Designed miniproteins, single chains, continued (3). Designs and how they scored, part 101

Each design is a single chain, and the fold is of that chain. pLDDT is the mean over its residues in the fold that is shown.

## One batch from the design tools (miniprotein)

Design m11514
Fold by ESMFold2-Fast:
Structure m11514 (fold): chain A 98 residues (1-98)
Amino acid sequence: MEELKKKLEELRKQLEDQRFLDENAVSITKKYLEDVIENPENREAALNAAQAAVLSPTAKKILDEAIQKYPEIGPLLTEAYEEAKRNVEAARKAQEAA
């Protein structure tokens, strides 16, 4: 969870620069998908990939393809995406309120 918080904060800083949003989100999603494929029990990597996918439509397509290609981790990635949507929405609302 602490590592996940640090990665989310790093993602937020990159997203403040719209020029790098898609590139960073795609890179993060691909990196953490590789980690999940190597270790299907890596929930934090799944959540990191999913959080990037919530923030980038291009990264979301990559996540969707992984869900279809790897049915054994599909449920984990789907669960992570729903959790990531809640986390990103909460972070966005906190930033708007601050």
Scores: mean pLDDT 76

Design m11515
Fold by ESMFold2-Fast:
Structure m11515 (fold): chain A 118 residues (1-118)
Amino acid sequence: SALREQAVAALERAAEYLRSKGYFTQADWFLELAELIRSGDRAALERALREEIAAADFFEEQGDDFFAGLSYFAAGVLALVLGRFELAREYLEKAVELFRKAGDEELAELAEALLRSL
């Protein structure tokens, strides 16, 4: 589907950006999520969504805007491919806010572009 292709492209674009900034672990994880989306393993996608929501909550409680933003971005992408559009919008909006607060306009713009495709 067009949304699934956009989700994969967004994760691959984010991974390339993160790798360029030295966030190799996060880049590799986003590429693993992109492959998981291609696989269509719904149960694994739902587990990944729960894990990213838990990670986002953890980083937000720590005041880590950047890592909270990454986790909300991943959660939003996963919610989108699972057809949970209201949840996807909520998490992508949080990702935009947190990336801008962290000073990362590149990731904010990427999340906002995906949000506009909803």
Scores: mean pLDDT 91

Design m11516
Fold by ESMFold2-Fast:
Structure m11516 (fold): chain A 77 residues (1-77)
Amino acid sequence: MSPVQQARQLFEQAIEAAKQGDLEKASILLSQGATLLIQAGAYDEGLRLLERVKKETPLGSHAATLMRAIRARQAAA
């Protein structure tokens, strides 16, 4: 499985965990997925997935923080 595929799976697991009320697990999975996307240089995919997190979960503030980190790395590339 590629890092981008692993990240997509982690984001799906994070959204599911958040829907089950496990916000701590969801936050950990989001951070892991975002890290993999940053390492892979897949910035647009990361921003797309984090926009979905903002819409579908109460983790909008955490998602916004990760989006800022991705945009900063994209601007430096």
Scores: mean pLDDT 85

Design m11517
Fold by ESMFold2-Fast:
Structure m11517 (fold): chain A 94 residues (1-94)
Amino acid sequence: SAVEELIQQLLDQAVATYHLDPAQVAELRAQLEATLPGALISGTLKLLEKLGLSVDTPDEEIRKALQEEGDKNNAPKEVVDELFELYELGRSLL
């Protein structure tokens, strides 16, 4: 799944940055599997609240609202695109 792919990417990055041993990787994986879905859901709900939108709002309208908010804060397009991808992951868990 996309969430499992994100967990693997985070683990690979942590191993490269912190030189984790296999036991530390297993512990971090278990923690991410337990916490990341809830964090993604929470992030999605907070983002919708901030934008004044709901989970039933079409993806095109959410993307447009994110782009408008990004433009107000001089955020790069890549950051807006990444936020929308994280939103889609969180929404898929609802």
Scores: mean pLDDT 84

Design m11518
Fold by ESMFold2-Fast:
Structure m11518 (fold): chain A 78 residues (1-78)
Amino acid sequence: GEEKLQEVLEKTKEEIQKLRDDYLAGKISQKQYYQQLYRIYKQTLDEVIEILKETDPELAKELEEQREKLLAQYESRI
């Protein structure tokens, strides 16, 4: 359970680091950088919820509600 969550988070950090490198190298625009960051965070959260559905379905429901609030806050900044 916990080990899979750590693996997902580690993968996410590596993808973010690659995006920063691509941005600094001029391979992607600032807009593309933020759009890809948002997409990575969203997909990571969805994967975490899916793992928790098997181990702790109550916590998965809580994160589903929190997901909507988090997404609304981020959308208001775009």
Scores: mean pLDDT 77

Design m11519
Fold by ESMFold2-Fast:
Structure m11519 (fold): chain A 117 residues (1-117)
Amino acid sequence: SSQRSTASFGNAATGEAVAEGVLPEQPAGRVTARLTVRVTAEGATTVSAAVQFLDGPPVVGVGTASGTNQVIEASATASAPAPAGPVRARGRAFAESEDGKAFTVEITELTLTWEPL
């Protein structure tokens, strides 16, 4: 499955966008969650992307990027063996402005895929 989420922040120190995905009932296999984040920044901004599975042992993927007065992209990937059943994942995009200028945080993609082991 694939999901998108967007949030806009004017003159804020930090901002966050969250998306959740569910892979429906599947046999036991490997599940991969991929998160892509885009931040449009008017000032100096640091971006972190994190994706985690909510079912089974905690497995987290993280990615970071930074930039000034530009579009900043970050991605995160998590992959783990999963038992039979549905699998849930959460993607989080976090942006921090160093100069208080406006920015927009967008989760452009949260995709969950299954494959046999």
Scores: mean pLDDT 81

Design m11520
Fold by ESMFold2-Fast:
Structure m11520 (fold): chain A 94 residues (1-94)
Amino acid sequence: MSLVELLGELARNHPELFLELVEELTEAMKKIPIESSEDERALEAAERVLEKLKAGEELSRQELSHLLRAFLRAAQYEPELAAKLAARLNEALA
């Protein structure tokens, strides 16, 4: 299973846990200096996904791919966030 597919399964089967993860990602992204259009796009992608999840809307594969890129970007600045996200994914799959 790809990471995008795994995120999709988490969103469908554990929506509350997934919402919490996206909220933590969005807060982490806000702590990163926005010095590039790439950083700005990553934050915008996380915020859009968070808004859709709060509205109870389903995420497209493209939105999940953008969210995954945002996670990878945040992990470059806060490696502890990546470890925490991995732990929560493991809990959801157990």
Scores: mean pLDDT 74

Design m11521
Fold by ESMFold2-Fast:
Structure m11521 (fold): chain A 90 residues (1-90)
Amino acid sequence: SRDVKLFRTAVLLIENGIYALSDAEIARRTGVSVSTASTVRRKLLEIKKEAGTLLDLETLKKYFSPKVAQALVDWLTGKLSKEEALALLE
């Protein structure tokens, strides 16, 4: 699903460092388009700028679906593993 791909893309950006991988490399690894990879990077940067953190659920919901926003917070706080968060998005 699109939510699964967006979550995987955000996780890859967060785990590797937001500037470590090119948009093309992110797209290759996650199955999203290059433009979607660029868009997810931009969204994460705007969330950090607005909230100062990636843990603010309400700010995340402005940029991602509620399911993806919740999955990201639960994964980042250690409430869910990456695999458990992915299962909830299926």
Scores: mean pLDDT 89

Design m11522
Fold by ESMFold2-Fast:
Structure m11522 (fold): chain A 73 residues (1-73)
Amino acid sequence: SEEVAEKAEKAAEEGEKLGGSAGSAGYAVANAAKGGAKPEELAKGAKEAAEEARKNGDEKGAKGAEAGAKAAG
């Protein structure tokens, strides 16, 4: 659907703007959204990815995942 495509594109763009690993994190959220993941699934996945990224010291990756899920949801 058009709405899903637009939200997925926004998720990827928000990740790319943050730089570093945030682009990859945003891309992962965009792919999940295009694959039919529901907003609640994207939010849950992004929360888990952000927690893991922060545990490993990757704040950019965490922010990319969170921004992507917010844009896609």
Scores: mean pLDDT 74

Design m11523
Fold by ESMFold2-Fast:
Structure m11523 (fold): chain A 91 residues (1-91)
Amino acid sequence: MTVELTVTVEVRQDGVLVGTVTVTATVSSDADALAAAKALAEGLLAVLPESGTVEVTTSGKAGDEEGSQTHVADAAALRELLQKWIELIDA
């Protein structure tokens, strides 16, 4: 089954938009899904500040499913988590 995936992540710090990452992919295999996940993680690492508290809003659509979530996180901890996720995808 083939799914068109669009994920947009907005990063805010102290109420200011500091970065936006958008990934659009056609997913027909686990490899396609992993490639899209890696692209999203790499994009987030590029826009995240090195420290401080950030508000991360993720909005996604995959076929007929859509959703949005907002999380408050420490930027340094989130960067460490994303780096570990990229390493797991590449393993």
Scores: mean pLDDT 79

Design m11524
Fold by ESMFold2-Fast:
Structure m11524 (fold): chain A 108 residues (1-108)
Amino acid sequence: MEELLEKLKSDDPLVRAQAAVEIADRASEMTKEEQIKALKALGELVDDPSPGVRLWVLEAAARIYRVSDDEEVKELALQIIEKFLDDPDLSLRMLAEITLLNLRRGEW
């Protein structure tokens, strides 16, 4: 976990994006404490200058929401996803809206 959190702070946007992808991939293997730490770190990247990094932050938060049964984890994930409704990129705003609709309906 700590290695992924450090990679999210990399000066290289490709490394940050890859770390977010890895967090999404490993979300089902994480403890509640690890999911909370990951979500807090992902939340710091919602305004990242790279749209590719922001895309994977959105996807990782959504994945953590889907695999968690914990209300605190789900609430933190929703707060992160909702911030993308105000994203400068129209495509990311639309993806956030679709993601929230799918999470509320239990759709994939």
Scores: mean pLDDT 87

Design m11525
Fold by ESMFold2-Fast:
Structure m11525 (fold): chain A 55 residues (1-55)
Amino acid sequence: SADIEAERERLLRHRDTVVARLRAQGASQEEIDRTTARLDAAIDHHLAHLEQQEK
């Protein structure tokens, strides 16, 4: 749905902001990869829950 798509875009934009901040702070690629993997998993879980409630 459009609402779920808008939420996904908002969360992905937030994820990109977190990644940019980590790079600016000198985080390693391994640290960035771990953080993005955790964020992506949380985003997917949240969106799946919203889709279940909408449908």
Scores: mean pLDDT 83

Design m11526
Fold by ESMFold2-Fast:
Structure m11526 (fold): chain A 115 residues (1-115)
Amino acid sequence: AEAAHLERAREALRRAAALLAENPELPTVEGRGSAPNPADPARSIEVLVTLTPAGEVEIDTTAAPPAALFESASFLRAAAGALREAADAAEAAGLPAGIVEALREAAAHLEAAAA
């Protein structure tokens, strides 16, 4: 069910944040994603994911606050894309495999919730 996928995505993001907090020497990495805005097809929903050594996984959007959009299929697809790009950037920067795996797991669950 969608709700189960959203909770698994949140659990994976919490795991990534905990691993980042254990490794304060790691560089900041970013990922970006976008999806069509169904309310305005001339505009996209753009999502930025930022991973910091402080153990923060921050999700920013050009639409309404993430909490209000978390059930939007377009937001979930944009966020999944941003998490995959952040995971690829983390892997390229040499971050621990556990962080990369957690981000990819979160992205997969967000994509499943969007279906």
Scores: mean pLDDT 75

Design m11527
Fold by ESMFold2-Fast:
Parts: structure tokens; sequence; C-alpha cells
Structure m11527 (fold): chain A 55 residues (1-55)
């Protein structure tokens, strides 16, 4: 769980720092976790769903 959360945190920060528009697919691809693990870790780190974050 901690490693999954750290991966999400690092990837989200790196993508945001790039200044480019971020898609759900790009975040999922960059994190490299299974869909279930990604969803759980993303919500734990960001505090909301990936779709809400990208709205």
Amino acid sequence: MDEDRERVRRVVLALLESGERVTQAQIRRAVGLSPARFTRAFRAVVGESVSAFLA
C-alpha cells in the first residue's frame, strides 16, 4: 500500500509539473498498477476519485 501510494504521488506530481493536459489513461499508464490497486491508491493519496481530480 505505501509503495502504491508513493507511486501515485510521484507520478501525479511529475505529470502536473510537465504543464501538459493530463488524462486518466496517462496517469494509469504511468503508475503501472492494476486497475483496482490504482483506484485504491489514488483515492488514498489525492482524497478523491481520478475523474473528480481531472474535472
Scores: mean pLDDT 74

Design m11528
Fold by ESMFold2-Fast:
Structure m11528 (fold): chain A 86 residues (1-86)
Amino acid sequence: GDEALELARRAAELLRQQGQDRLADQVVRLAERAVEAAKKGDILSAEIDLGMLRIVAGVLKLIGQDEAAELILRAADLIEELIKSQ
């Protein structure tokens, strides 16, 4: 949980450096909601927010923000493992 949130916050910092403050806030909120849902055993809610994180990362790769995208995908992978461990 904590490692995934740290990666999401690092991605958000890169997005803020590029003036994408609203997107940075959304990435952090999606990661926080997915981690909390996973911890509560709410697998469906966790998977929905996880899916949205992966979509955001895909869009970021398309527009050349590869470093932020990679951090989000790594956070998503850690959240998926958290879901599977419940």
Scores: mean pLDDT 87

Design m11529
Fold by ESMFold2-Fast:
Structure m11529 (fold): chain A 61 residues (1-61)
Amino acid sequence: TDELLRALFQRYDLDGDGTISREQFEKLAKSFGLPESVLDKVKNDTIDFEEFREIVGEYLS
């Protein structure tokens, strides 16, 4: 659900700028047991909510 994904995103968006760093995303992935290969889907050094939803939504449904 988008509401749960948005709440999770905001938890790791420590700067409140609407993006998560690659390092924060890696910590999230490890915390939820996601495969490290999800990092290969990250195209930039920062992840916005749309990219986050596309990558994580497949695993957390």
Scores: mean pLDDT 76

Design m11530
Fold by ESMFold2-Fast:
Structure m11530 (fold): chain A 83 residues (1-83)
Amino acid sequence: MSSRHRFRLLSEEELAAIPEEERFDAVTGARLVPGEAYRDENSGLLVRREDVDLVPEEVLPKEEARELGLERVLAPLVEGVLA
């Protein structure tokens, strides 16, 4: 399986589906805009084009994982709230 980061340029519609408060570069915290925003297909991590190579393969973006509802990734964060 592809467990490494696989960044893809987000379409305007794909970026718009992400809440504005979470459309930020995971490396620098800069706001993401259409045409410059990339998302990792495996983790959902959001970065700008220039920051793609700066993202460690093993680092998971807790903020993005929470937004994407990745319970499998966020298991320690959601302790008993939804159980």
Scores: mean pLDDT 59

Design m11531
Fold by ESMFold2-Fast:
Structure m11531 (fold): chain A 94 residues (1-94)
Amino acid sequence: SAAEEEIRRLLEEARRLAEEVARDPSASTGVRTYAALLAHELRRMLGLSREEQLRTLENMIAALDALAEQYPEWRAALERLRELLLRAKEILEE
């Protein structure tokens, strides 16, 4: 469906951005480590059930919020990732 295609596109964009953050030598080790983990988890998302995808997205969003509080200098990049994941979640809930 068009919705499934949009979700796939959003998750792929989020994965690409997470990989870019993970490779950024100016990013704090905690930010890079979590970004690498996020990219890995996003690759497996489409293999999960809808219920598991929703739960995983909620957990990822919460983790990004916590990370942005800990690393305010990286808030803009982390909020960009959060926005992509939130949009995917909203489409999945419809």
Scores: mean pLDDT 87

Design m11532
Fold by ESMFold2-Fast:
Structure m11532 (fold): chain A 81 residues (1-81)
Amino acid sequence: MMSPEEIREALETLLKEVEELIETLSKDPSTPQSVIDKLREFKKKIEEALSKPDEELEEKVKELHEEAGKVQEELKKYFGL
């Protein structure tokens, strides 16, 4: 089982990757604003999860996993990722 520390490190890594993706896509004028907005909402949810106590982390990770799936589908639709 993942420890709360391992979960936090994974979320911090994910937050950094999402921020880098937003930065990269924001520099491309062909990127729809809706895609950038979706990624920013996902980033906000990751930051919210990191602010929660360890007892709530597993529930928040499950919510983030569902949101990540939706973000991935949106990105595949526009960028073939």
Scores: mean pLDDT 78

Design m11533
Fold by ESMFold2-Fast:
Structure m11533 (fold): chain A 112 residues (1-112)
Amino acid sequence: APPEIVFDSKTLAPSPLSPEDVAELRARVAAGETTFEKEYTLPDGKKVKIKLEIDREKNVIKATVEIYDENGNLLAKAEVEIPVDFSKLTPEQLAALGVLAAQAAYDKALEK
């Protein structure tokens, strides 16, 4: 199913990841996957690309968000890195930090 825009109850900002995307991310992290990508189209025709990377060599989770207009022109790009001690985290905690990184990158991209 196409991802639906979810609003953060604290900020009223759209969430970049649906509940279904969060469940998929959790499953992929539990399976040992280190990358997660989602692409979707907003109701106004803008396209959003989200990439999450679990970098165990750099001890970071990196989120990259790119927003394109309906004609394929890049409107905004933002990157966020969260430093992480991977020896102390469960897959569920890693997925939660990935969601936070994606939200922070999305919010940063929307500030332009």
Scores: mean pLDDT 74

Design m11534
Fold by ESMFold2-Fast:
Structure m11534 (fold): chain A 70 residues (1-70)
Amino acid sequence: IDPEKIKEALLKLGVPEEVAERIARVAQQTADWPKEKQREILREVLLSMGVPEELADKAVEAVLKIIDEQ
C-alpha cells in the first residue's frame, strides 16, 4: 500500500497533515486486517485526533477505496 497516496487523498479532504500522516501509517500497518476492523480503527484514530465525525467518515471511505484499488 502506498502511504503517500493515502496522505494526499486525506489532505485534499481537509484533514490536517499530522493526522493524514498518522492515518497513512495505521492504514499501512492494518492492510491485512478485515475491512470492518480496519474501518473501525481508522475511524477511532481520526476521532481521537479531533477530526469531526462527518469528515472522519469521508476520510475512512477514501482510505479504504485506495486500499481496494491497490
Scores: mean pLDDT 82

Design m11535
Fold by ESMFold2-Fast:
Structure m11535 (fold): chain A 97 residues (1-97)
Amino acid sequence: SLDEALRELEEKVLKFAEAIVNNAPLSTLLKIYDEIEEVLKRIEELMTPEQAELVRRGVADILARAKIGANYLNMSLEKIKEDVRREMERLRAEVEA
């Protein structure tokens, strides 16, 4: 279902944020990015092309926020996870509108 795929997407994005905070090697970050891409491809089959593009752009922005929070603002993992969950909820609301 779409709800199941969106929950899986949030889990993968949170996993990416945790990897960044823990200074994981690039190979690990790329693997998680590939996992996110696989979920996004499944979501595209459950949505209109416009909704799918909105989700792809929204996820790219959320990943960028996590990188900036960790590397530039020295945010804790807890605060980064809070930001990710809030932004994923916002994205879900925008797609359902």
Scores: mean pLDDT 86

Design m11536
Fold by ESMFold2-Fast:
Structure m11536 (fold): chain A 69 residues (1-69)
Amino acid sequence: MTREEALALLDEALATQGAELSATQLEQLRLAREAIARGDNRALLEARYRRAGGDAESRRLMEEKLAEE
């Protein structure tokens, strides 16, 4: 997933599902979008994980990779 693809997915999710998201979820997506817009590799990986609907195993693997960077 490129930065542009990640931003497009977040923007689409906010446009289509934003009204159904909690204030906490909206804040998390806003922070992730800002980090991705800055080119933050960590946020890009986290966005990919969220889009995939990552289970506990996928989350653990992503956190390990992010901690190594």
Scores: mean pLDDT 62

Design m11537
Fold by ESMFold2-Fast:
Structure m11537 (fold): chain A 97 residues (1-97)
Amino acid sequence: SIEELKKKAKETMEKLRKAFLDYLEKHQPERVESFKEFLDWLEKQLDEVVEKYPGLAKRLIERLEKAIKAVNEGKFDEALSLLDQIALEILIYKILK
């Protein structure tokens, strides 16, 4: 259901925020503030996508979970690449739909 997707999206974003900010605070503290702004933007976009495009939202949540796993394994470049792909997919859907 959409309500279950909303809950899953919120929980996934909370985990993503913790994983990425913990990594950045240890390795790249100068990037923490700008990355928080990006995560706030991403969370707002994901909330809109869950309402309008639940199929896309499910796929984006799966990619967010992969990004969380990648950063937890120290594969930060892979994790960033996954986030870039997610952001691009959201932007393309908003322009074309």
Scores: mean pLDDT 87

Design m11538
Fold by ESMFold2-Fast:
Structure m11538 (fold): chain A 87 residues (1-87)
Amino acid sequence: EEEAIELARKANDLFLQAVNEKDPERAKKLIDEGVKLFKEALKADTVEVHNIAVATLVRLVGLSLDPEKAEQANYAIEKLSKAIKEA
């Protein structure tokens, strides 16, 4: 489903924007929006959406090793991991 893949890609972009956001409150809002989009995308249950979600998790784990990005990256990892598990 093209809409689901587009939502997953947009969610990935929101997570990447969030880990570079200096305001923790704004970063959390971006992550929460990304999680919402991933939850909708995962309802389509496509291999492509799952691949994007897993790739996003791997990227976030790498970003969590940067002390300046760790807080936002770990919050995103926790929320996205739960969304994938519940799908």
Scores: mean pLDDT 83

Design m11539
Fold by ESMFold2-Fast:
Structure m11539 (fold): chain A 92 residues (1-92)
Amino acid sequence: MAEEILKNTTDVMSKLAYDVSYTAAKTHSEELGKKTMEDTVKIIEDYTLPYVRSQLLASGVSPEEAVKKVQEMLDRIRKAGEEGLKKGLEEK
């Protein structure tokens, strides 16, 4: 349950970060690609991560473990955005 929500949300948000960074970099510029990636990661951090954290806590995950897991999620999402940015620039 909690693990599935964490995994599914991480996968969906990682794909979103990749796709938007890739498209902005490929179609427009490196500068817009970087901005789109950073803005997307920030929105996910501000709005999606609190939701995932609340679901982990509701499932009995400790506050310390919940913070660790959402940080690992954010790191993975950022990495996906960086990969999308790189790929978009390479295919331009």
Scores: mean pLDDT 85

Design m11540
Fold by ESMFold2-Fast:
Structure m11540 (fold): chain A 72 residues (1-72)
Amino acid sequence: MEEEIRKAIREFVEKNYEKVRKALESGDEKALDEIVNEAIKLIKERFGVELSKDEARMLIETEIYKIELEKK
């Protein structure tokens, strides 16, 4: 379950890479809240797990950071 959720968040971040990166770089809390809510809905619909906003944000930030490390 945990690995499947991580993979789904990774795919979500890859699909929305430019939007997520721009929101994080600009500190656009409104855009970040929209992204987080989309991720929460996705995980709830696929796995029946309701992530908190803090959990979803941490997962998104973790996966974006991993993508950035892989590009180096």
Scores: mean pLDDT 81

Design m11541
Fold by ESMFold2-Fast:
Structure m11541 (fold): chain A 75 residues (1-75)
Amino acid sequence: SAEEVIRRTLEDIDRLRALVEASTSLSPEVKAQILAELERARKELERALEENDLEAAFEAAGRLQRRLRELLAPY
């Protein structure tokens, strides 16, 4: 279901947040930017879950993936 896909994506964001917070290799600036992007995506996905909107969820996940790729490119 759309709801199940969105829920799994939210769980993945929580895991990524924990890994980023624990990282000693990322600069403090990049770490803060990644955490902000994860929080933005979490809010967008929670809204998509309330609306059962799989398309909005995939758009939010896609923006997050692109932004993380940009921020992690120097690493």
Scores: mean pLDDT 86

Design m11542
Fold by ESMFold2-Fast:
Structure m11542 (fold): chain A 90 residues (1-90)
Amino acid sequence: MKIDAEVLAAFALIASYLARQSAKTATPDQRELLEKASEYFEKAAQALADGDYETAIENLKKASEYARQAGDTDLARIAENLAKEAEKLK
């Protein structure tokens, strides 16, 4: 099963939205990290739409790191899986 760049971009935007929703109920420190994760998911979605898969992978790895620092292991796992799928598009 091949997930195309448009579908991956949509998933990255959904992950960005989920990060912002999680930030609303998080502690102030976790909120900052989740907002950064959301920003990197959004940047990854833009890069995927532009066909810049290297930039998309870098931004997804950063999103995973910030999500993990915030304690959101599910969101971090989503970012890692999206990065793996983006590598298949190269």
Scores: mean pLDDT 86

Design m11543
Fold by ESMFold2-Fast:
Structure m11543 (fold): chain A 87 residues (1-87)
Amino acid sequence: MVTIRVEVPADASPRQRLQRLAAALREALEKRGASQTEIDNALQALADIFAEVAAEHPDASPLELLELVVERFEERFPDIRVEIVVT
């Protein structure tokens, strides 16, 4: 199991929050020795989930969107856990 800690500024846009999550995910997977294909697949899944959640919840706050994205991502990758820290 891989735990990813993502620090997000309170004033960050949804796109900035996604970029921080993607960077933290890449770093964590590289640190555990994941292949480039595994990293690319995880990042593509994250992007796809973000697009789906944003379309379903257009009025959600940036934090609510990020929490929903993390929940769906963890369902698809049960060996990965994400912890969001708002700074």
Scores: mean pLDDT 81

Design m11544
Fold by ESMFold2-Fast:
Structure m11544 (fold): chain A 97 residues (1-97)
Amino acid sequence: MALELGRRAAESGDGELAKEAGRLGGEEGKKGLESGGHAASHAGGGASVSGDVEAGREARRGGTLAAKGSGKNIKAVQHGTAGAIAGTGGEFEGLLK
């Protein structure tokens, strides 16, 4: 489950776990699952702690896919985007209108 991987990445600061959580969170979000956006948000936190730019990019992609897939879940978009911004040092600032 992407959300659990995201939480573990945020707790451990493991860039590889953060990349995987962002990727799986994006796939779950694409299917309309709210947990996908939350997983991407946690992945962004893990990327920020680890300093892994690639993990931050995966978290950002996950947040974007969750936005497109869920439609009805603006909170998932906000959580995913916030995580991506943290992971990339604000590189994704402005995704939210």
Scores: mean pLDDT 64

Design m11545
Fold by ESMFold2-Fast:
Structure m11545 (fold): chain A 87 residues (1-87)
Amino acid sequence: VAAARAALEAALAAVEAAESRAEVIAALRAAIDAIDALKSTDLGIQLALGILGIALGVLKATPSLSAEEARRLGVTALKGALAAIDA
């Protein structure tokens, strides 16, 4: 859980600093890759991966999203993922 939390917190900082939709996508992908690499069967971690995967899918499917809209979606998804692993 600690490693997953660290990855999510790093991604949250990266998303908050992101200047483009592409940077938000890169931050979420990095978080997904880092957490998936843990090979955890923890339900909270699996739920966090699901939340991030859905957000990444929406970002990739919606090229018209502004950087601000992409950051808002990324922040919401990362906060949801953090809540999932805290349960």
Scores: mean pLDDT 80

Design m11546
Fold by ESMFold2-Fast:
Structure m11546 (fold): chain A 83 residues (1-83)
Amino acid sequence: MVEEAEELMREFITKMSKIFKEALESKEKGDEKKYEEYKKQGEEEHKKTIEQLRKIYEENPDEKIKEMIEKLESVVGGDLRAL
């Protein structure tokens, strides 16, 4: 379960890196609409990951998983410009 949560965090970081890159490329091309769409995708991935971590924690409570959830929740509103 901790390993499952760690893999979920790795996937999240990978997806966020890709979304951030796509957002910047869209902005460079002058596609402000696509840039906003990628920002929204980042926010949805952040929300999804927290929900999945909470589910894992409910099935197998572990302090490390709780810390992961608290850490992600402390990063409120994935403004890609703030990252």
Scores: mean pLDDT 76

